Designed miniproteins, single chains, continued (3). Designs and how they scored, part 60

Each design is a single chain, and the fold is of that chain. pLDDT is the mean over its residues in the fold that is shown.

## One batch from the design tools (miniprotein)

Design m10202
Fold by ESMFold2-Fast:
Structure m10202 (fold): chain A 78 residues (1-78)
Amino acid sequence: MEKQIELDTLLALAEIYVYLLKKGVEKGDSPEVIEATKKKIDQILEEARRLSEELPPEYKARVDADIEQLKKDIEKAL
């Protein structure tokens, strides 16, 4: 239960950073700032992926799908 809540929290945090990335691009933030936000998203998604390895396979499949969706959202924001 605890690890599942932590995983859901990490995915929610990643969504927040994707939103910040979109707003940064819209506002014309520097490439350096945009790259820093992307790195934070990558770190959060990597942690979520690692956590999913300790959970039943069904959770890993869900996390992988969520990560794929977030990556599409990032591409769409750019």
Scores: mean pLDDT 80

Design m10203
Fold by ESMFold2-Fast:
Structure m10203 (fold): chain A 118 residues (1-118)
Amino acid sequence: RTFTASATLAEEDGQPVVELRYDRAALAEAEALPAGHPERQAVARALAAAYREAVRLWLDHALAQGLVSPAEAQALLDALTAALDAAVRAGSLLALQAAFGDALVRLAELVAATRAAR
């Protein structure tokens, strides 16, 4: 079976909202496989790509609004990419989710700090 994952950016009351959509049944099937299984690794790569795209979409929005600097955006994306690549190599879907969550927390902190300074 082909696993698919996608990310889109929406807005609510001027706030960016990232929607992440994926085949949950296919993800659950992959989680039941050993970490080194080719199908689990394929799912991990697809999920990592979707997580990176989700954070990139929010960073592009934050950059356009002046809520983060280009240097802050690049540093966050580089850190996320490194963490996602490590999680894919390990076949750890949990580590992929943790890397994504950490990136979202850091992005929210940067945006909140900029808004508080206005």
Scores: mean pLDDT 79

Design m10204
Fold by ESMFold2-Fast:
Structure m10204 (fold): chain A 62 residues (1-62)
Amino acid sequence: KKIEEVVEETLRRLQYSLSPENVEVAREPAIKAAREAVEKGLTPEQALMVGFEAASKAIREA
């Protein structure tokens, strides 16, 4: 599924951009948001942006 590719890409990019501690906090929110975006018909690039916004929010709330 395209969703699986977007999830894997999201995780990979988070690992490059964030510390391991922040990746653990951001992982589930980012994956959930990106997955739902793809299911709603957004492109993989748009889904990645939605995932990163969810990640940033999770980190701020931690």
Scores: mean pLDDT 77

Design m10206
Fold by ESMFold2-Fast:
Structure m10206 (fold): chain A 86 residues (1-86)
Amino acid sequence: SLETITEAAIKTVLALPTVDNKILAVYLTARSVAVKYGEEAARKVMDAMIAALEPLLSPEELAQVRRAGEEGIRQGVAERRAQEAA
């Protein structure tokens, strides 16, 4: 379920040791969720991951994470549309 994916994604991103690893995890998760479940679901998962990271990261690092997540959503939505057109 989307709830199970969200819980796993939060646990994973919190366990990663570096900001770069967290940025990559949010990007990859947002993209994957967007491909499988669409933009709205991906945005909810991304927002939940970012909320979990707020006490751990600076405002500048949080902005980097959000930019990566937004890019993941854009790419995932494009991939989903391409799959539906094929």
Scores: mean pLDDT 89

Design m10207
Fold by ESMFold2-Fast:
Structure m10207 (fold): chain A 76 residues (1-76)
Amino acid sequence: SAADKEKAREIMRRALAELQKEMERIYKETGDLKKVLEKAIEMARRLAEELRPIDPELAEQLLELARELERKKEEL
């Protein structure tokens, strides 16, 4: 529904703002890109679970993003 899409957008907007602050903090404090990626992976998986009932397509895209980030982390 339109209400579910709007709710998903608000959840995403808040989560992305929080993620940006946390990633900047971790990078500034540690300089460790693996730790930055770990936080992004954690957030993507949590959001996928949270959004699945209201936007299953977006949830699937977030899980795919988490898998890609995990792969990039292993290359570091």
Scores: mean pLDDT 85

Design m10208
Fold by ESMFold2-Fast:
Structure m10208 (fold): chain A 51 residues (1-51)
Amino acid sequence: SMEEELKKKKEEQLKKVRDKILDRFYRPALQFSTDPEEKKEIEEFLKKLEK
């Protein structure tokens, strides 16, 4: 299914960007981000990391 392929690709991207988000944007982006797109992506990365 397309959903399965999208999940795999998304998971790979999440892992690759995970370290960058944690160090650079984890806390400041969530608290100070004014860009809704960035905030949404960061929240998704956070959920992925916590799960």
Scores: mean pLDDT 67

Design m10209
Fold by ESMFold2-Fast:
Structure m10209 (fold): chain A 85 residues (1-85)
Amino acid sequence: SMEALEKAKEYIEKAAEYAEKAAEAAKAGDKEKALEYLKKAQEYAAKAAEYAEKSGLPDEVIEEALREPAERGTRAIEEARKALE
């Protein structure tokens, strides 16, 4: 359903926001806070995937709708991971 896709968009946006917060915390040297934010990002990404599946829409439609926040989240997670190393 389109309603489920809108929920997936909400959750993937929250995942990206927490991933960005994790990158900022990691850059500031706050490893504990960075890991907490990464955990939140993963939890919201999982919810986004759940609602994307519940949408029943073709994969290409889901990928197009979620692309921007998913790419933003992936970049932020990689930045956080590198800063934590």
Scores: mean pLDDT 88

Design m10210
Fold by ESMFold2-Fast:
Structure m10210 (fold): chain A 75 residues (1-75)
Amino acid sequence: SMIRKEIEEAAERLGKATGVSKVTILDKVEELLKAGMSEEEALELLKELARRAEKGELDKEEVLEELEKKLKELK
């Protein structure tokens, strides 16, 4: 789907900005989707994290913590 391609592109962008593996980001996205997050919500989350990381506002550890917090909120 088009949105899945956009999610992959946002994950690539986030990975380049933080050093987190794209595979790790996409695995966390799949967990979020299985926990009830929509594809549109996941895309917006990744785009926001990528923007913050590209500005130097968010490092690798903070990105992983944000994704884990979102997952715990859904469970």
Scores: mean pLDDT 86

Design m10211
Fold by ESMFold2-Fast:
Structure m10211 (fold): chain A 70 residues (1-70)
Amino acid sequence: SAEEALKKAKEAFKKGDLEKAKEYAEKALKSKDNKIRAEALVLLGQVYDKLGDHEKAKEYIGKAIELYKK
């Protein structure tokens, strides 16, 4: 499920496994639940920030903020 994917993404991020965190977060984005999608977007932003891609990090955080406005 998308909830399980988001949980696995958060666990991978805490362990420093950025590739698995990204993979599971992208899977969670396929959810129709805006809360799950927003949390996945925030996590992708954190992943890109850790990878040094600050522009992509800002883009993903911006998408999460716009999703919370809906």
Scores: mean pLDDT 85

Design m10212
Fold by ESMFold2-Fast:
Structure m10212 (fold): chain A 63 residues (1-63)
Amino acid sequence: MEELIKEAERLAKEAVELLKKGEIEKAWQLFQEASRLLEQALGPTAGRVALAEAEKLIKEVKE
């Protein structure tokens, strides 16, 4: 479980760096992978919350 959370953190950090570069599609893909790992570690609610936060970040960058 701890390993899944750490892997999700790495993917989320990489996704944020991709967002800074304007690679929105790739960033979204990594956020989805991170969300899937969080869902497995902490349950479906954690995964959904992570995806919702990622969507907000992407909308903010696009605007």
Scores: mean pLDDT 77

Design m10213
Fold by ESMFold2-Fast:
Structure m10213 (fold): chain A 80 residues (1-80)
Amino acid sequence: MELLLRAIALLLRVIGLEFDLELHGIEDEEVRRLLEEARRLAREALRALDAGDEARARELLARAEELIEEAERRLRELGL
């Protein structure tokens, strides 16, 4: 349950950051790349959970979280 909720929370964070980019008219290729990769990893984690591989899911979610944090850092440098 916890890993599933974490995956959903990370996907919602990605959606929120994409909304912030659109709202402020920010078009940064690196931030978009980071958010796309984070979304891919979170979806992969959901598939791993469905297959019963909690260890892989945890690893994928940790990577997704790191990418989201990097995107957030870059957005702060862009004045968001």
Scores: mean pLDDT 83

Design m10214
Fold by ESMFold2-Fast:
Formats: sequence, structure tokens, C-alpha cells
Structure m10214 (fold): chain A 85 residues (1-85)
Amino acid sequence: MKVIKLGDSATLLPGSLVLAEVLADKGLVELTEELRERLLEEDKSPVFGELTQELVRAFQKAQGLKDDGVADEETINALRKLVFG
């Protein structure tokens, strides 16, 4: 897990690849080999990259939240519930 600062919030989220795998399992995103490799590259950074923001936006849209790609506290709590149960 990584500590991610998103918008006004800092919290623990799973790595970008794990997030992408969970979202793909739920049918919210298409996890291609290219996307997987690019997410692994972004996972070397301590901050969210553009691909991770797109995954957050897709999740927000699916949950009926504001789909701005910025994981606020509500988005982060929803992600934790989905990923960790």
C-alpha cells in the first residue's frame, strides 16, 4: 500500500495496479497489457499519475460521485470498502 495525497486528502490506498485489477474485476475499467505496464511504471512514483486519476474518475462515475479524478475523502472511503471489504 502507498500513502497518496489526493486533492485535500492523504490516505492509504492500494497500489495503482491493484486498484486497476479490482476495477477491471467489477467491470469498471478495461485492464489491457499496455495499461498494466503503464500503471506499474506510475507505481514507482509516490504520487498518482494520469492513468491512476483516470481509474479514480471511472470509479467515481460508477458510484455516482463527482467524476473529477480527484480522490476526496468520500471517494477514498468508497475505494477502501470496495478493495478491502
Scores: mean pLDDT 61

Design m10215
Fold by ESMFold2-Fast:
Structure m10215 (fold): chain A 92 residues (1-92)
Amino acid sequence: GSVESYVEELDKKAEELYKKAEEALKKGDLEEAEKKIKELEKILEELQLILDMLRASGRRTPLLEYVEEVVEKVKKKIEELKKKLKEEKEKL
């Protein structure tokens, strides 16, 4: 289905953005890291909208469980990157 494919694409984009943010942090490019974190937050907003739509149906489906797992995974990635960004900014 199109929803599953779209969530998989968002998950792939989140993974790519996470790697780019980590590389930016390693290079001391805090502006680029912050930009990639904001792009990740936009992906999380899209995933949250999909999750809210699925929850509104009132049905417990494997798709709902999958989207919940992807949302939690992306949230953890954002939290980790924000913590690292704060630590790097405090060194300046």
Scores: mean pLDDT 87

Design m10216
Fold by ESMFold2-Fast:
Structure m10216 (fold): chain A 70 residues (1-70)
Amino acid sequence: SAAAAFYAELEARVRADPTPETLIAVAEEVAARALAKFRADPTASEEERAAAEAKVEAELAAVRAYAAGL
């Protein structure tokens, strides 16, 4: 699947360069992909999109905080 291929590529990047910078870059790509899917979903309400966007931003902030502690 496209999702499996996407995550396999990201895992390969982390294994090749396991730095905080690579972890953040990978998390940003995951966040961007998730946001693009929610924004493109015509069945999602405005409230559902806002909640999904807030959740993705919170998850990205958590990854950044974790990486900063490494």
Scores: mean pLDDT 81

Design m10217
Fold by ESMFold2-Fast:
Structure m10217 (fold): chain A 56 residues (1-56)
Amino acid sequence: MVTKSVTGLGSGIFTSLKIREARERFPGVEITYDLKNESIVISGKQEDVDAAARFI
């Protein structure tokens, strides 16, 4: 399994909507928001993680 972080997104509703949509499109990955680093953390298979990160 691999982990990738996506930064540069504003906090709030837009980030929440993107996370929800990504979870629906990529059910094989774990997607969480890291409040400390203000980033979206994606974990799973390399291919799925890369696809989800590209989508976000």
Scores: mean pLDDT 75

Design m10218
Fold by ESMFold2-Fast:
Structure m10218 (fold): chain A 55 residues (1-55)
Amino acid sequence: SAEIREQIEKLRAEYNKLSEELLTAIKRKDYDSAKEVAEKINKVQAEIRELVERL
């Protein structure tokens, strides 16, 4: 499905942004922000996995 592929691409872009935010938080030793960003990454990865299984 083209719609599923488009959703996966949007989630991959979000994953890349969150990965950069996570690295920035770790470098700043902001572990509270790092934890919140890591939880968001886990949710995005789960959504990507579910969508890929539907392809």
Scores: mean pLDDT 88

Design m10219
Fold by ESMFold2-Fast:
Structure m10219 (fold): chain A 61 residues (1-61)
Amino acid sequence: MKLILEVIGLILRGIGHYLDGDVEAALKSLEEAEELAKKIEDEELSKELIELVKKEKEKIE
């Protein structure tokens, strides 16, 4: 369950960087969130978090 909170934290950090105008830091945090989400044992939750990160990255790019 700790991995889920870490992924959410990285997503929020990425959004925060984007709002602050730091696109590179935002994308880096979202990429780290995506990699961490792949390690979540709950397959359904892992897929949902990966999809969420992908959508956030697409909004920034």
Scores: mean pLDDT 81

Design m10220
Fold by ESMFold2-Fast:
Structure m10220 (fold): chain A 99 residues (1-99)
Amino acid sequence: NEEEEYARKAREYLRKAAELIKKGAPKEKIQEYLDKAEEYAKKVKGEERGDLFYSILTLKLLAGLITPEEALAELERLGVLTPEERELLRATARNPVNR
């Protein structure tokens, strides 16, 4: 199944990117693996695609490749978040509990 193969490859590149982040590898190297994961994730359809893109954006955020605001905007564009999750994240970002 080609779709299962694409999902498996996306997950493999995500795993490698996560290992690079853990080891403190250069951002360029992390970006290369995340770009490969995104190439395969784009070929996956349905709910699994959303899960893959959520993971990609989470790792980009952890690696400092994007800001939390950029990550939220991209998640909204991809339709990964429910309307309720979107509103909660926007409210939290706009009105964070500060000391």
Scores: mean pLDDT 76

Design m10221
Fold by ESMFold2-Fast:
Structure m10221 (fold): chain A 66 residues (1-66)
Amino acid sequence: KTIRITYKGDVRKFVGLILRLIGDERFEVELVGENTILVTWHGSEEEYEAFVAELKADPNFEVEEI
């Protein structure tokens, strides 16, 4: 599963997210734009849904499932 994440103004939150994701073997992270990353998920579906829900709850991020 692949998801596009774009930050919406708070660069500290974006940097914190990237640092969290690159430390976790379940995620592949690719920088595809100035404020946009592409994330590929390798864990369980339930954990993926929880992760997406947490991101969508944060107003600093725009999240699009691909």
Scores: mean pLDDT 76

Design m10223
Fold by ESMFold2-Fast:
Structure m10223 (fold): chain A 61 residues (1-61)
Amino acid sequence: SLSVAEFVEEGLAALEEKLAAGEISREEAIQYLRVLADLARGAGDEASAARLEAKIAELEA
C-alpha cells in the first residue's frame, strides 16, 4: 500500500504528464493540486503540502 507522500507524488507525476501533453488545462491542474495539498495537510505531511502549494503558485503566475 502507498503512504500518503507516495500517493501525492504519484498524483503529481500523473498531473505533470497530462499537463505537458496538453490533456488538461492549467485551471484543472490547479484544482487537482489543491485537492492533493488538502489531502497532504489532512495527513500531517506539511512538506508535501508546501511543495504542492509552490506548484500552484507557479501555475497561477
Scores: mean pLDDT 80

Design m10224
Fold by ESMFold2-Fast:
Structure m10224 (fold): chain A 101 residues (1-101)
Amino acid sequence: EVPILSVEELRDLRARVPQMTKEELIELAKRLIASLENFLKKHGDELPDGLREAAEAILEGFRFVLSRAEKGQLTVEQAKRLLQALLDNAIAFLERYEKLK
């Protein structure tokens, strides 16, 4: 079972994206997908509809980046830019979720 990543862990990962290789970016995307899938499995039913839709959109975004990167359809720079934007969205999502506690 893959652990659910915290806001601080997501911020640390975002800061490291500019220095990542293609292989590291692919592994990061897989880790982020697994983390968000586990989050939705555990907490999805507790989320307001708008927040659940936001989480599902972020998950689709990570899946898109993974699929395109594995097929060689994204440059390393494009993958970095997309993952940074999706990480910003994931951080904002978790910060909103934490306010509901």
Scores: mean pLDDT 87

Design m10225
Fold by ESMFold2-Fast:
Order: structure tokens, then sequence, then C-alpha cells
Structure m10225 (fold): chain A 68 residues (1-68)
């Protein structure tokens, strides 16, 4: 369900948020909001792919903090 996918994204954000700068948190929130809006108009199969790609983007934001 959309609710379960939103909960999964929220859990991922909470896991990485303590390691993010304020600017990175803002970027992560934008990524999540965009994904959520896309999921409201998407098929069930598209929602699973959107979740996967969104989680990848969140972890990429986390990795950018380590690259200087």
Amino acid sequence: SLEELAAELSATFKEIAPFLSPEQQKEAERVILRAYLEMTSASEAEREELLRRTKEKLYEILEEDLKA
C-alpha cells in the first residue's frame, strides 16, 4: 500500500538523518516528497520501483557527506 511505502521511506530517512547536514536533510525531504507525489499517480509495480530508486537516492545523499 502507499501507506506502507511511505512508512518505509520515513524509516530510511530517520536512519540516515542523524548523519546528514541541514542542507542534506532538506534535499532528502525533497526527494521523499517528490517520490510520494509520483507514487500517488503510479501503478503498484511502479510504486515498488519508485521506492527502490528513492532509497538509492537517499543513500547517495548520505555518501556525499563522506566525499568532501
Scores: mean pLDDT 78

Design m10226
Fold by ESMFold2-Fast:
Structure m10226 (fold): chain A 66 residues (1-66)
Amino acid sequence: MAEIDTSDKTFAELSKDYKIIYPKGGLPPDSTKVKKLIVLDDEKEAEKLGEELGEKGIDDVLIATK
């Protein structure tokens, strides 16, 4: 697991290097709302964490795999 500060990156830039799991619908390509990217090595674990964040209404964190 790695936590990356993304406050200076757009969603489009992040989605080039990582498979975004949460949010499932993605964000607008020019969105800079994301402050943190959490990268997991297990896609199932990433999906579970993403669902948990969605239920809590957390919208400034991305969950991804490589």
Scores: mean pLDDT 74

Design m10227
Fold by ESMFold2-Fast:
Structure m10227 (fold): chain A 89 residues (1-89)
Amino acid sequence: LRERAEELIREGVRAYQAGDYERAAALFEEAARLYEEEARTSEDPLRARAEAVAARAYAARARALAGVPGEEERAEELRAEAERLDAEL
């Protein structure tokens, strides 16, 4: 799951850099789902959870750039949450 989630993050970053924000958001959201699944079965659930929240923050940022209302605030909140979880790691 981790390797696939990391591949999706790389694909999402490429889509984001190309200006395809809808595709980037979908790829980041899928990566977040895989990190959450890993967290349920992992010996280190906090790390996987932090990565899932970070991926959701990227997805929200991409959706905000695609013009979806409210996603800019959501991206900021999720980014803060990811940093807090990383600090506990």
Scores: mean pLDDT 80

Design m10228
Fold by ESMFold2-Fast:
Parts: sequence; structure tokens; C-alpha cells
Structure m10228 (fold): chain A 63 residues (1-63)
Amino acid sequence: KGDEYYKQKKYLDALNEYKKRIKENPNDAQAYYNMGKIYEKMRDYRTAKEYFEKAKELNPDLK
């Protein structure tokens, strides 16, 4: 798709932001959930599932 490069850069920037949040607060369930969504958009479904499971473990109310 024509915006492939832009999407990849956006995903990497977002992942870097959430990695910083997790480093400062390892219990940030929202950050894990959002990283899972980003990996899912990148078609890394295995990594996405791991982050979603960790997010639910930290906050069972996340859907």
C-alpha cells in the first residue's frame, strides 16, 4: 500500500513510547494492551496475543 513506510514508522514510534511507559510502570495494563494492538496491526499475532494476555492479567476489565 502507498503509505506502508509511514505506517511502519508510526508503529515503531508508538511501540517506543509504550516501552518507556512499561519501564517506568511495569503494571501499566493499558500500555501492554496498546502494544498488543500495534503488533496485531503489524501482523505479529503471536506477540500481540502475549501482550493482550499480560494486559488482562494486570487488569481483567480490559477487552
Scores: mean pLDDT 77

Design m10229
Fold by ESMFold2-Fast:
Order: C-alpha cells, then structure tokens, then sequence
Structure m10229 (fold): chain A 91 residues (1-91)
C-alpha cells in the first residue's frame, strides 16, 4: 500500500521536524513531510506523474536537510527515510 507507506514516512519526518531546533533544517523537514503527503494523495487518485513530482520534491528537501544538519543521528535518520520513500514510491 504505497500511499499508506508514504504517509507513515511523512509522519516520521514531521516528528523529526518538531524536535529540531534549527529553523532552516526544521522548515526543510516540514516541507519534505508536506511533499510526501501530497505524493500519497496523488497516488491514491491514480495521478502517478504528480505523485512522482512530489516524491522528487520530498527527496530534494530531505537532501537539503541532510546537508544542513550538524547532528549525525539526524543525518542517518534522514538517509533511512529517503531510502524508505524511494522504495515505497518506486521513485
């Protein structure tokens, strides 16, 4: 169930954002969570092109957060979430 997996990942990304004190990293994570939720909605509607575009946007935002963060544990978690999103969305 692709949409469900993407929503689960989005929820985990949002929880990381809520715990983040750096506003730039937090905003990137929140943006990624939003993009993942929009990708899930598009997949449920059968709009594969829109879903793929939002997955790309989410990956770019997660990569941006990964580059910005000074927290090695957050970097590892972002890498894990990126991989899970790719697998879930077949992006």
Amino acid sequence: HMAEKLREIAEEVEKLADQETDPEVRDALRGASGALRKAAEAFEKGDRVTASNYLVAAMLLLSYAELLTTDPELREKIRELKQRAIEAGNA
Scores: mean pLDDT 86

Design m10230
Fold by ESMFold2-Fast:
Structure m10230 (fold): chain A 60 residues (1-60)
Amino acid sequence: MKEELIKRAEELEREGEELAKQGNYEEASRKFGEAGILAYEAGDTKRALELLEKGRKLRE
């Protein structure tokens, strides 16, 4: 279960990075937020905070 959550979080992070490269910061931020939630559910609080901060920076 946790391994699946981490894998999904990594997929969402990759999608967010791709969207950010395209200039779609709104959707990129959403993807990073979703990835952060999954990382938190997997018990990786550090990764979750990094992903959430990454999404927040795109909206500054």
Scores: mean pLDDT 82

Design m10231
Fold by ESMFold2-Fast:
Structure m10231 (fold): chain A 60 residues (1-60)
Amino acid sequence: GPAEREARARRAAESLREALLAEGASQDFIDTVAEEVERLMREGRDEEADRLGLRALLSA
């Protein structure tokens, strides 16, 4: 349901923040990407969120 989707989106964003921080990404970059991934997942755009997250990790 919606609550489960929101929890999953938050968890994915938190994991991405940790991974990007470990790769030495700037705080502004981490915030921008993590917020967008969370938003996309909340909207049900899971494939777009996955692509953005992967691209961010490959660019960091």
Scores: mean pLDDT 87

Design m10232
Fold by ESMFold2-Fast:
Structure m10232 (fold): chain A 61 residues (1-61)
Amino acid sequence: GDKEEAEKALKEAVKLLPKISGEAREKALKYLGLGQSAYDKGDYKKAKEYAKKAIKIIEES
């Protein structure tokens, strides 16, 4: 479900963080924080969207 997908995406973003530094890391951390906040509020769709945004930043860096 949406909750499990959001949790998986957030965990993947955290796992990928060590691969980047500087401005890219700051941007990824910002979106990861937004994703975690959305997850804590029960907004699993937004949590997944923010987590995927963080992952994309890491993959493009």
Scores: mean pLDDT 84

Design m10233
Fold by ESMFold2-Fast:
Structure m10233 (fold): chain A 95 residues (1-95)
Amino acid sequence: SLEEYIKKIEELVKEAVKELSTDDAIIFQMLFISVLAAIGEAERASPEQLEELRKAVLETLDTMIEMAKKQGKPNAVKKLEEIRKLVEELLDEIA
């Protein structure tokens, strides 16, 4: 279940970055590495730590969505919104 969510998120990330410039794709990849690291910590987190991780992860994804919107990349926005929903569902299952 967790591995299937991570794989789907990674697939959506690859699709989102295809429409970005090289520099923006690098920034997006770095931000996603941070998101994946936070999700990994969520499995071992206390309820209080899980709430903080959820907040940080969702704020990072919201930042990426806004960056894609400012770049005029509607397909990237759509993929990032799908990622946000999957991440939220995954964190709800861990809680």
Scores: mean pLDDT 76

Design m10234
Fold by ESMFold2-Fast:
Structure m10234 (fold): chain A 65 residues (1-65)
Amino acid sequence: KVSQYAAALLLAIGAEIDGVLESVEFRGDKIYLKFRGDAPEREELKREIEELAKEAGLEVHFETV
């Protein structure tokens, strides 16, 4: 679980640096991800983060800014 949590966090940070994510926020057992408009890579990253977060027992919320 810890490894999946770390992987999801690193993937989200990478996407934020790459400009695909506007922000990442952790609230207890939930992750809030704000995507920047519509990016082709957004749906792929969303799926990867969802899978990692589910394995880690976290709820993920996605929104577009």
Scores: mean pLDDT 67

Design m10235
Fold by ESMFold2-Fast:
Structure m10235 (fold): chain A 63 residues (1-63)
Amino acid sequence: SSEIQRLQEEIQRKKAKLEELLAEMKSMENPSNKELNRMIGEILRLIGEIFQLELEIQKLKSQ
């Protein structure tokens, strides 16, 4: 359905942002605890949002 396609596109955008954040963390030289905590918080938020969108797709496929 068009709704499933929209959700899949949103997941792909969030995965791209997650990859960018992970690459940023990997490139950091001697990051502060504050900076690491900020980055980890953003990563966890994106993972949670992706998980919720995947659950929504599964719910729609069950209908």
Scores: mean pLDDT 86

Design m10236
Fold by ESMFold2-Fast:
Structure m10236 (fold): chain A 79 residues (1-79)
Amino acid sequence: LRAEAERLAEEARRLALEAERLREEGKATGREDVLGPIAEELLRRAGVLLARAMALKARAAGDEEGAARFEAEARRLEA
């Protein structure tokens, strides 16, 4: 569980960094109308992965209520 949580957290970090790069590119090139929405979608996916990672960490610690809350957050972001 913890190893899987760490992998998901690392993937979320990579997506967040890519989103930041796209935002800066949009500002530099005046293409925020195209790149902004793409960056927001990457941030949303990063949020889903981070919520899943936190749910797995909560389960590993025996915190079933915390796990359920993070799972609900992941589902909210996926909708």
Scores: mean pLDDT 81

Design m10237
Fold by ESMFold2-Fast:
Structure m10237 (fold): chain A 74 residues (1-74)
Amino acid sequence: MKVLMEKFEEAKATKNAHNVTVVRDANGNLALQFFDKDLNVVEVETDLEPADAAAIEADLAAMAAAGRAAARAL
């Protein structure tokens, strides 16, 4: 999550972002959408560096796996 968190913290400081969503663009590439407190899009970061995109995808997969494990423990 470090790359996603770093980009989100910068967007909070520079763009007044309050939320971030990971999406796929029209070409299937990973993109970040930043939203303000009212869920209006304030910035879309596309063309992520391949290493940053891979790190974000790995972190999302790890969180999804952890969420599934937690759900099974309930």
Scores: mean pLDDT 72

Design m10238
Fold by ESMFold2-Fast:
Structure m10238 (fold): chain A 96 residues (1-96)
Amino acid sequence: GMDPEEAARRAEEAARRAEAAAKAGDGRAAAEAAAEAAYYAGLAGESGPSPAAGEAAARAGRAGVEGGIKAGDGVSAAAAGAAGAGGAFSAGAAGA
């Protein structure tokens, strides 16, 4: 499988892309980046708790929700919120 540190780094990169997409008003791109952050946060969590990856997924989810709302795209906003919550959980963010 993927190295947990590499997975956490990928989650952080995806979170930054979600924030950039949200700032640009692209709710769909923000939601897609949030889903990517959640996926990598889950991978990081497979080897034990990864608070950094969980926080990245949560940030990406928040960015996707805000970007989706700003764009008038409630479906993307809901998907981003679910991805952020799921990713944080999968990463074991309870240790943060």
Scores: mean pLDDT 84

